# Designs tried in a protein design run: designed miniproteins, single chains, continued (3). Part 37

Each design is a single chain, and the fold is of that chain. pLDDT is the mean over its residues in the fold that is shown.

## One batch from the design tools (miniprotein)

Design m9338
Fold by ESMFold2-Fast:
Structure m9338 (fold): chain A 80 residues (1-80)
Amino acid sequence: KEKILKLIGEILDKIGDILDIEREIEKLEKEIEELKANPGPDSEERIAELEKKLKELKEELEKLKKELKELKEELKKLDE
């Protein structure tokens, strides 16, 4: 029972982290779209910076999703 509760806690923490990163990705994508719609003198450089951050966040998101899948598989083994 204690082991199951610990895994549930880790799963919830990972879900929280994933949701936070997904929200940041959505915000950055929207900001990039707004900059493309209303370009200023430095828009290309700002878009490049935001796209770099977006790439890093997407890589982190994939890592967290993989870790979450592994934790869910561990929980399933304990619940079965």
Scores: mean pLDDT 83

Design m9339
Fold by ESMFold2-Fast:
Structure m9339 (fold): chain A 68 residues (1-68)
Amino acid sequence: SAEEQLKELAEELKTIPGVSVELIGKDTLRITVSGDVTSLIGLALRIIGDYPNVEVSVSGNEITVKAK
């Protein structure tokens, strides 16, 4: 399910130093990066790209991932 994919994605992203992940409701992850923002956003987006059926938006040091 989309919810299970977001949980798996959240656990994978939490392994990265400087990356914080928050589950917003049932279908949305808020990802905040600190330190090397450009490199960490790039790394997070590569990982997110392995997960189908999600909508992704980036704003500054935050990535929002929402299940379709």
Scores: mean pLDDT 84

Design m9340
Fold by ESMFold2-Fast:
Structure m9340 (fold): chain A 97 residues (1-97)
Amino acid sequence: EVEEYLKKALEYAEKLKELAKDDEDLVKMAENIKKLVEKALKLAKEGDKFGALVSLSFAIMQGNITKKIARKEGREEIAKLAEEAIEYLAKAAEAIE
């Protein structure tokens, strides 16, 4: 479950990066989200639940910033992809026992 949710979050972050490829700042934000999610996935696999939750918290924060910036720029499709990524990150955090 946790790994599946994190992989879905990575998928949405990658779609966001592809759609935003003309915007250097949005691409960089998507890359930062991907790195944090990949770190959370690694820590979860290693049994470091606390470390995984910390990394997920940062990923959710970055996702919310990305969503806000995308909406301010009128890029609603990108904001929606960020929102989907955040939803899966939240599900991953809830599934960590």
Scores: mean pLDDT 86

Design m9341
Fold by ESMFold2-Fast:
Structure m9341 (fold): chain A 57 residues (1-57)
Amino acid sequence: SMEQDEQLVQQALDSITYRKKYNYSDEELERMREYLLSQGLSEEEADQIIEQFKKHQ
């Protein structure tokens, strides 16, 4: 759901801020990407954020 996807993205942002590590599945990364697109981000911007989440793992 969109609420769960919002929480997942917030968790990823918090992990960057507080230097905590999370392991995201490909399915979770796809859900986060779809959420970012639903918020009006371009595909290019969404892909850049998802790559940042991957690197922060």
Scores: mean pLDDT 71

Design m9342
Fold by ESMFold2-Fast:
Structure m9342 (fold): chain A 76 residues (1-76)
Amino acid sequence: ELKELIEKAEAYVEEAQKALNEGDEDKAREHLEKAIEILSKIPGTEDLVERARSALEAGDLRTALHYLQLAILKAK
């Protein structure tokens, strides 16, 4: 169900933010990748998910996190 996917993506984004605040970039990257995988299943978030992926590929974890947070808000 859509609600379960949104809640799951929210949990990964929250864990990614915690990891970034702790300085654990590897853990943050793993959580951001999981959030991207889930949000890619939710219609209407494609542009934000692609921006997050591009930021992640560029090594900008904070920008990737920001776009995924916006994708979750748009999905709600």
Scores: mean pLDDT 86

Design m9343
Fold by ESMFold2-Fast:
Structure m9343 (fold): chain A 85 residues (1-85)
Amino acid sequence: EELVKKALALSRKAINIARNLGNQEAIDKFEKGIELLKQGNVEEAARYLIEGGKILKETADKANNPTAKRVAEKVIEVGEELLKR
């Protein structure tokens, strides 16, 4: 439950960063992940959050944005933890 709350908060932060970078693909993945988390489909949600995080990390690297890269890495980490439960 606490891990799901952290994933939701971090995903919303990642959406804001992706929006600022113009990364619609990452936004779409994070929004789908949030919707699945709200439905209790944690495993499928985690896969979407990891995919979104990878897309955002790639965009952040190209944009030379270390803050966005770190948030993307945290989303990937939380997604991986959700898969381990």
Scores: mean pLDDT 86

Design m9344
Fold by ESMFold2-Fast:
Structure m9344 (fold): chain A 67 residues (1-67)
Amino acid sequence: SHHVEKARKLLEKARELIKTDPDKAIELAMKAMELAPDDRDIVNESIGLILEAIGEKLDREFKKKKE
């Protein structure tokens, strides 16, 4: 459906932003879940991206920022 296509575009943007702006990556992944909440693939990918972005935030917060 059109909503699933939009959700996938949000997830692609989120993936690109994980290392540079993990907060925006989390926001975009959350929006993807809201667009396609019944699509298990989108929901699972969104959760995975959120966890990876949280990991990046933890790395940045508790360790020196990587170049």
Scores: mean pLDDT 82

Design m9345
Fold by ESMFold2-Fast:
Structure m9345 (fold): chain A 87 residues (1-87)
Amino acid sequence: KTVTATVPRSKSAFSSNDALKPGDTYKGTIVELRENYAILQLDIPGNPLLFLDAETVERLGLKEGDKVEVEVLEVTKDSITLRITVL
């Protein structure tokens, strides 16, 4: 039910690089599900979109409309590392 995943910033949409803070937890919803990826929308100002790869989708058993909680572990210029839990 809980997976650590690395999210590429190049495939994700943010209002700013400082939108996510390491150590904080955010709620979100899976707004799009495809065969090999999912899009997670975070419930924070700007509603950033995070790209989740096929491996993350399979390990979590994600479906469209799922509610998730994400803990930000690390933010770099190229990626964000998250701990994702399906609610």
Scores: mean pLDDT 76

Design m9346
Fold by ESMFold2-Fast:
Structure m9346 (fold): chain A 118 residues (1-118)
Amino acid sequence: AVREAEVEVVSASRLVPGEEATITVRVTNTGDVEVRVRVKVRAVTENGEVILLAEEEVVLRPGESKEVTFTFTVPEGVAAVVVTAEDAETGRVLGYVVLEVQEDGSARVAARGVRREV
């Protein structure tokens, strides 16, 4: 059985320290079994601190996609926001996207990947 999920950014507000931000991601089960996915949003600061900002659980059948919207207060010194799709049963990362925070508060996709488990 193949366990795999893709994470795509649908929309992101400006990521301004001290302000409320909203990020919407689409999570797709690209594997061949139903997975219960914990979607986690973490900030990585300029000093290398990792801060969990939000998390939500979705159940995805093979080929199914769901959009998840997260709202959080942006931490001071944020350099990147990482969204992971993790297997809720095993804690393994199935897919991820990294958003780099620009000087103007805009977010750019810096990296995206999947981790296939068979």
Scores: mean pLDDT 87

Design m9348
Fold by ESMFold2-Fast:
Structure m9348 (fold): chain A 87 residues (1-87)
Amino acid sequence: DTYVVPIGIDEDKVTVYDGERWVELDVKALVEKYGIFTVEAYAVVAGDRVIYSEDKMKVTFFKTSGGTIIGIVESKKEPKELPASTF
């Protein structure tokens, strides 16, 4: 079973944990360059939300028909979620 969590993108940026370090992604620039952009991550920070898992998650960014960029987090294990203010 695959868990799917939609995320909103604040300030066109998302921070991900790749297993070694935290990386800030300019998702607007990446989506403009590639159309659909996918990364693998153990944790995703988007606005006030932190979504994380012990296993790598697949995070896909794309522009909606309304012009808004969103992300979709896909995980084989149920991901955990915390407010970013918890850290």
Scores: mean pLDDT 80

Design m9349
Fold by ESMFold2-Fast:
Structure m9349 (fold): chain A 68 residues (1-68)
Amino acid sequence: SEELKEKIKEIVKEKVNASDEEAEKIAELVLQGRGGAAASLLVHELKASDETAQEIGKELHKLIEEHL
């Protein structure tokens, strides 16, 4: 849903200094079930630490579980 997508974008932007476009791409990958691709983008393109990417993954998993 659009609401879930916006919440994912907010979490990404809070943890990483991502642009709106970058956060939207991460949200789309996560919603498509492509969590590995999203994590790779966070670490390699957005320069997040492995710890930060893992923390984002945990927050997003909880959010998706609560929303569905």
Scores: mean pLDDT 81

Design m9350
Fold by ESMFold2-Fast:
Structure m9350 (fold): chain A 97 residues (1-97)
Amino acid sequence: MREEFEREVRRAIADMLTAIGDLLLSKGRVDDAIEAYELAIKLDPNNADAYVGLGRAYLEKGEYEKAIEYFQKALSIDPNNEEAKRLLEEAKRKLEE
């Protein structure tokens, strides 16, 4: 159906924006990465990888409480995401310091 096709297109664009966010984050362009991940989530609210990306970006900014919220959101969508689990524990450890 048309709605299913539009959902597939939104998911594909969200995945591409998440990959762009990851590239921007790898180059230290943290705020640009956040914008890319936020746009990905607006297109596909179930994109767990985009929430992991937001968590990583806020972890880089030292905003550990926000990082924890985004990793928890990623795990609510994909409970088996090993990267989100590891990064959540890292963010929690940084808050204990």
Scores: mean pLDDT 88

Design m9351
Fold by ESMFold2-Fast:
Structure m9351 (fold): chain A 99 residues (1-99)
Amino acid sequence: DPLQRFLQLVDEIVELLQELLGVSEETARAIVFHALTGEVLTPEQLMELYGLSPEKARELVELQRELSELVLKNKDLPTLERLELMKEFLRKRLEERFK
């Protein structure tokens, strides 16, 4: 079921983003959908829309840029494959943070 796989991948990516950044589920889901469109929110937009601190907003902008570049580089791939690439990217980032 492609819809079930999509929802599962989004949930897994959201969990990884929450572990990496300490953000709410709502903020993490917004990051996933903005990345899929190739959109990067500014630090000011992240602070205004999601109530993030300046420090957290800057951390999110850096991660969003990398995710959006990954998605744009792979724009010709199906959405599920792009989500799997995002998940693997975030998993590797989380592993690097514990080393």
Scores: mean pLDDT 80

Design m9352
Fold by ESMFold2-Fast:
Structure m9352 (fold): chain A 102 residues (1-102)
Amino acid sequence: NFDQGRQYYDQGVQYYRNGDYQTAADYFNQSIQLLQSIPNPSDDDRRMLADAFYNLGQVYRQLGQNSIASANYSAASVYLRDIDPQRSQQYQTISQQLRQQS
């Protein structure tokens, strides 16, 4: 359900802005679970998944968990590969940089 996935995503963003990284991660994970349950995901569904994975990567960077952050940026890159190749490449670069720091 895209609308519920977006609602969980928006809640994750609010908690992230407040510095509550653990709660933000929980909401981003709930958003991802709902969005991944959509059969035949549209480009908008895949962009929303990429945004959720990217922000989950940002959360784990703030927590100093670079290996987990790297995995989330890589996932975001995969969802954008055929939709937004430039942003996909940027996220893959961030993922690779964080692996060198882990």
Scores: mean pLDDT 88

Design m9353
Fold by ESMFold2-Fast:
Structure m9353 (fold): chain A 77 residues (1-77)
Amino acid sequence: SEGEEGGEEAGEAARGGGPERAIRGAARGAAADAKEAGGDEEAAYRGGEEGGRRGAEEGGAAGAARGAAAGAAEAAK
């Protein structure tokens, strides 16, 4: 009743859809992040100076998550 029915397209695949769908979702996300972090993220970084004040506020949580994903992807390249 709390957004479980319509809001769990990907969540349902991981939570109740079975291991095959969960593995596919995780692998797809990791592969997409690895490819994008190596190229597109660098382009976004150059534009980040305009959002510096917003980035400073959100950088604590979002930066840590993105840094971990981008760092792992870059290290794997």
Scores: mean pLDDT 47

Design m9354
Fold by ESMFold2-Fast:
Structure m9354 (fold): chain A 77 residues (1-77)
Amino acid sequence: MGRGTAEVKKEKIEGDENKYKITLTVPLPPDLSPEEAAERLKKSVKRYLENKGYKVIDIKVELLSADRLKITVIVEK
């Protein structure tokens, strides 16, 4: 298991009681391209949230810095 700490932020979307914006910041593994890391993170985050009873509406992955990725997920409960 990697020693990387993921930062998680969950915000309610104004005007919709069932929609939330979830933001994750994770370290980019040195052995993965940003594209490979993004694909793995999308699959893991989607599976995790669906197992928690959320419907995943949108997933966006951005390179925040040379060694960090930002994931933004829109979910509906």
Scores: mean pLDDT 74

Design m9355
Fold by ESMFold2-Fast:
Structure m9355 (fold): chain A 71 residues (1-71)
Amino acid sequence: MSAEELAERVKELMEERGLATVSPQELAELMKEAGASDSQALNAALRAIQAGKTTLSREEAGELTRLAAED
């Protein structure tokens, strides 16, 4: 699965579940459901926390997923 496909799947899961925002921990859980590795999910959560974000919009969740999945 590409970084872009993973990001789109996370955004799709948020939309299907009616989630307007997610925490860094919830983002990690959604990434795992979308097919991300534990390390990719952890990397995204850590990036969000380091950026001072306690909540992430669908767009922000997608961008962080893509960044965490890119080498």
Scores: mean pLDDT 84

Design m9356
Fold by ESMFold2-Fast:
Structure m9356 (fold): chain A 97 residues (1-97)
Amino acid sequence: SADEEKAAELLNKLMEELKKLGKYYDLAKDIFDTDGDGKVSPKEAKGILESFGLKPEDILDEEKLRKFLTKLLTFLDQEGKGYVSEETVEKLVKKIL
């Protein structure tokens, strides 16, 4: 669907921004790129979002995307280093929407 394709585009933009920031890229890639092709497909995007209790259209909403990114970055911060900040979340929302 169009929402699944747009969600996949947003997750691919997120991966590029995480790579540029040097934060959590390898862990995020392991979650999002299940086929090892370096890209998130619409099917993969749907499955990932459903694992967080979300639908593809939910991350097209700025507030729901912000909540998703906060949960995702907290999950990726498994070492508890406290790199999840409101500033980082806002920067990502503005870059990928």
Scores: mean pLDDT 74

Design m9357
Fold by ESMFold2-Fast:
Structure m9357 (fold): chain A 58 residues (1-58)
Amino acid sequence: KKEEIERLFREEVDKSVELISLAVELTFDPDNEEAREKAEEVAEEVERLARELEELKA
């Protein structure tokens, strides 16, 4: 279980960094619909991973 928690935590961190990068891109190019849609998808993945981590820590 510890290995699974560590893996999910790393995935959440990696996705969070990707989301930050997309947010920066959207700051310079706010009309980029593809980047906006991808940012929304990544944000949902981050939220999902956070919930899975909370369940595993229970």
Scores: mean pLDDT 80

Design m9358
Fold by ESMFold2-Fast:
Structure m9358 (fold): chain A 55 residues (1-55)
Amino acid sequence: MATLTFLDENTVKITATSPITVTFKDGTVVTLKPGETRVVDKKDIAKIEGDVKVV
């Protein structure tokens, strides 16, 4: 599972509680491990694979 928290209209914080994979529009793929957090620009996200909750 991952939690997506919108910090503002362009920025999202991704907090992983299980492994998830984030694919960016430039083709970069990042796997987040349990306990990892990433802050990303939402426009750069192509897809997120895994169980995701928006808060």
Scores: mean pLDDT 78

Design m9359
Fold by ESMFold2-Fast:
Structure m9359 (fold): chain A 66 residues (1-66)
Amino acid sequence: TKVVVRDLESATGATAVALTGIGEGGEAKVDLGEKDTVIVTMPSLEAAQRVADTGRASGGTAEITP
């Protein structure tokens, strides 16, 4: 399951999203050209929801792709 978090205003928010994804057994990628966007591939929908919640709590928008 893929989570796309956008509109992250700070590097702290992007780091929190990436670390949450890695901690839940996922793979995180930060696009250097789009540093306000973090894409995380998660092993489960439950883990994807936790990443999405972290993104929203960090002021971003989050979408889970099936």
Scores: mean pLDDT 73

Design m9360
Fold by ESMFold2-Fast:
Structure m9360 (fold): chain A 73 residues (1-73)
Amino acid sequence: MAEEELKKGQEALKQGNYKEAADHFERAGDIYEEKGDLEKASEAYRQAAVAYIKSGDFGKALEAGKRALELEE
């Protein structure tokens, strides 16, 4: 469930596990997008992008950020 992935991402962020947090937020975004909840998918992808930046994975951060922007229109 997307909400479970968001919770796991938030818990990983609190622990400083940025890569794990980013992976969970990205999965939440994927699940919300599959359900057609594009607003929540966009929010989850934005959180993934921020977590990827904190983990040093700028390539994945760019991809997640781009995905979030595409879903807001």
Scores: mean pLDDT 84

Design m9361
Fold by ESMFold2-Fast:
Structure m9361 (fold): chain A 86 residues (1-86)
Amino acid sequence: MTVTMIIEGADERAKQAALDMAEGLRKGGYKVTVAIEGDTVTITIEGADYGAYFSALSLGGELWALGHKVTSRVSGDTYTIRVEPG
């Protein structure tokens, strides 16, 4: 599957958490792309398994605890996690 995580209104804490997750996944052998445009971070994990998806959900839960709003959607083989300012 493909996992896409979009973090909008990302402060420095959220940006760093996203970069740390992406680096950890890359070290685990996943194909991860990160794009940062202003305060929006987009993470794409290609060939994701359940472990990679759970890592993205765990980051979403951490950001929710920091006051962000988190939603998830499934469309075909693409799992999207969207994080918005709280």
Scores: mean pLDDT 85

Design m9362
Fold by ESMFold2-Fast:
Structure m9362 (fold): chain A 70 residues (1-70)
Amino acid sequence: SDDELQELVGKIPEEVMEKVLEIYIKLINDKSKTKEEVLKAIKEELDKYGVSEEQKEAVLKLVEEQIKLL
């Protein structure tokens, strides 16, 4: 894991990350959804909360790595 990415994600409010995790779990278990659709939905959720572009990029990179491990 990338320590810098984890630090950036750790600065995002817990309630925002809770919503991101809910979306990730829901979509990753939906066999009709592609990796690109999962990443898009997470980015759209983060956009609602005024999260910085750097923090959004960090979350998306961590999610992409998690999807690769499935």
Scores: mean pLDDT 79

Design m9363
Fold by ESMFold2-Fast:
Structure m9363 (fold): chain A 58 residues (1-58)
Amino acid sequence: MKVENPEAEERALEVAEKDGSLEVYLKVQELYDKIIESEDPEERRRLAEEVEELFEKA
């Protein structure tokens, strides 16, 4: 896959579901969706920072 995003999302989904961190999974997924669709560089950067923050807490 060109983006490889589905692989990372699938792994995060299964881990979050088993760990009970469904809200982290849902947040990461919506942030990635917004990053992909975003036309604003500032918004994309902000969303990427939120993903990293969730990654750190997860």
Scores: mean pLDDT 67

Design m9364
Fold by ESMFold2-Fast:
Structure m9364 (fold): chain A 100 residues (1-100)
Amino acid sequence: SEEEAKRKLLERLKEVAERIKELVEEGRIEEAMELIREFAEEIRNDESLPQEAKVFAEATLALMLMQLYVYLKYDPEKVAEVALKALEEAVEAAEKYAEE
């Protein structure tokens, strides 16, 4: 079921988001970025997900990685704040998508 696939993706995103938050709060930003890359690859390789869900998730994760990379290089004191906000927005977007 497409609804079941979306719900499973949302639950997995929440699990990964909790771990990313933990890494970010510990200052382990590069490890958080690696986990985001690994999760994007997991989504790409999941044949149960509709193409629309994959495109949405991959685009969201790519945007997060870009923001973290830029802030890590140019404003490292703000990288944790940016990461946590991006995570919150990603989870909210995924919840909205799963409800449709």
Scores: mean pLDDT 79

Design m9365
Fold by ESMFold2-Fast:
Structure m9365 (fold): chain A 60 residues (1-60)
Amino acid sequence: KKKELSKLIAELIGAALAGDAERAKEIADELLEKGLISEEEAEELKRVAERAAEGVRELD
């Protein structure tokens, strides 16, 4: 189960770095649905993903 958490977090980071904040948020919701993170952690990951994607867009 810990390996699934690591995989999904890596995919979330990858999506955020690709500028896909919507996909990153979807992965955070999936982590919450699977019970791998708390609601508070899911909200924080969504905020971090939005900021990361925004930073990538500034370069474009």
Scores: mean pLDDT 75

Design m9366
Fold by ESMFold2-Fast:
Structure m9366 (fold): chain A 62 residues (1-62)
Amino acid sequence: SAAEELLMRKAGMSREQARAAIDTIASMSEAEARAFGRLLMKYGGLSEEEAEAVVREALSRR
């Protein structure tokens, strides 16, 4: 998925780690998912737009 590819390319995650991160976000409240998006920007090297795209995709798949 686009979110998996972003996490793999930008945050240096393996495919399994990216999938686990997306599954984790999908289980969160919207507020928790937004907080996770901020962590992806700060520690994962994602832009605001990339982090928002990852969070939006994860939440849309629950």
Scores: mean pLDDT 83

Design m9367
Fold by ESMFold2-Fast:
Structure m9367 (fold): chain A 65 residues (1-65)
Amino acid sequence: SAEEKKRNLERLIEEAEKAGFKVIKVEGNKIVLGLEEDTYINRMRALALQTEGELLGLEVEIELL
């Protein structure tokens, strides 16, 4: 449902922000997150967020800032 998609999106945004990512853009099922420090640990966190997003029917894109 639209309400479930909204809750899943809000939850993923909260997880991303807690992990230190910036929310650049949200458009439909697509979320663009900004990464300031390109480290191995942050790349693994980005991959985890992308995988979680895919399972929720969301597209997560990472941009280097």
Scores: mean pLDDT 84

Design m9368
Fold by ESMFold2-Fast:
Structure m9368 (fold): chain A 73 residues (1-73)
Amino acid sequence: SKIEELKKKIEELKEEIKKLEEELKKLMEELKKAKGKELLEKIGEILRVLGEIEQARLEIRKLEEEIAKLEAS
């Protein structure tokens, strides 16, 4: 069903977020050791990963709203 397909996509996005959160954790540890130009480069990488996590979370919200509309039918 359409609802099952949307739920599967949400689970895939949740797994993607988990991988991005692990990447973020590694970057945060690297940031603690970084100085000068490397510090700015790591900040840029962290901001990119945070943006990707936020985008995935927004996609999950949209899919959850679509499921709610379909279940209301």
Scores: mean pLDDT 88

Design m9369
Fold by ESMFold2-Fast:
Structure m9369 (fold): chain A 62 residues (1-62)
Amino acid sequence: MKLLVRAVEDYEAKKPDELTLKKGDLLLVTEVVDEYHLHARNLKTGEEGLVPRKVLELLEEL
């Protein structure tokens, strides 16, 4: 299942596999990794990586 989500706050990557996000960035979730992290593609930058669930809001289920 693919999800369209939005960053609700800025987030700085803490690991090489994480994405840096700006508030308002749109992402396509490609995988649910664990209860705290999703794998997603930032539609603005084209970058892919891990993002914390807590900084995202669900917009649409695809």
Scores: mean pLDDT 82

Design m9370
Fold by ESMFold2-Fast:
Structure m9370 (fold): chain A 65 residues (1-65)
Amino acid sequence: SKAEIDKLLEETKEKLSKAQSEEERRAVLIEGNKRLHDVAESLEEFQEANLRLIKIVQELKKKEE
């Protein structure tokens, strides 16, 4: 459901912000993407959630500089 996707994205964003290395960030992203695939009810919902995750990663990278 959309509510579960929103919760998962918030959890993933928090874990990404706390990650101390690029390896940790990659592990969080792989796990988050796998869980998004399990929770998404359609391919369209999964694609939308994945685009949101990409934007979160880009915003966090900009904050590092």
Scores: mean pLDDT 79

Design m9371
Fold by ESMFold2-Fast:
Order: structure tokens, then sequence, then C-alpha cells
Structure m9371 (fold): chain A 85 residues (1-85)
């Protein structure tokens, strides 16, 4: 499972659970929970979604959304576009 981010320059970047854990400064289990929550939110609401919208969907906890926002800031990402299996 990989998360697809849209960057500020319009490019797409794929990030797996291990890369997300490193970028967010969280453990791999929490990163995997973020990926599953993002997948459910995208299936329900469609793309693109911000970390705030993922939190407001109820599919991410506050801590998970803050961690995702940190990873996005480090990447220069502006939105979540997809989650690939």
Amino acid sequence: MELVFRLRDGSLVRVDAAELAELAGIDRSTASQVLRGAKRALEELGAPLTARQLYESGHLSLGQAVALARAMRRLGAVAVEDVLD
C-alpha cells in the first residue's frame, strides 16, 4: 500500500508506510493506520484531500492527521490524491 501525494509543482509522489513513518517521525504501525484511514476517506469523499479533511472525515485521529501534515510539509505536498494497493 502506497499513498500518492500531489506536490506544489503539480507532480505526484508515491510514499509507502516505511517512508511515511520516516517523514512523519512515527512508527510503521501508525503509518499503516494512516494509509488505511486515507484509503477509506478517499473511497468515501473522493480526491484530492488535505490532512485536515482526512481528520474531519473521522478516518484519521488528530495525532494521525498531525503526523500526515508533518510528512506533507517535509515533501512539499499539498494534497492526498490516491492510495494504491
Scores: mean pLDDT 90

Design m9372
Fold by ESMFold2-Fast:
Structure m9372 (fold): chain A 110 residues (1-110)
Amino acid sequence: SEVEKARELLRKGREYLANGDYDKAIEYFKKAIELAEKSDSPEAYLVAARAYDGLATAYEKQGKFDEAIKWYEKAIEYYRKALELGADPQVVRGNIKDAEERLKKVKEKK
C-alpha cells in the first residue's frame, strides 16, 4: 500500500536524520509525505505527521528556523487529524505534546 511505502520512506528519513545527513533526511521525509497524503486513513495522517515532524527537526538542525516552525505546525495539524480519525490517543497525544514543546523552543531561537 502507499501507506506501507510511506512508512519505509519515513524510516529511511529518520536513519539519515540520526546520522546527521539532513539533506537526505529532508528528501526522504518529503517523499514519505507525498505518498502518505494519497490516503485519508488515520494511519496515513499519522505517517505524514511523523514525516512533517522529522522534516521540521532536519530544518532545525540546519538552523532554518522559519522552515522548522512551518513544518512543526503542519505536524501538529496532521497529528490532530489522525486523532480525530481514530488513531491511538495514547500515542498521538504524546507526539502532539513533544511537537508543541519543540515548536516553542524553535520560536525562542528565532
Scores: mean pLDDT 90

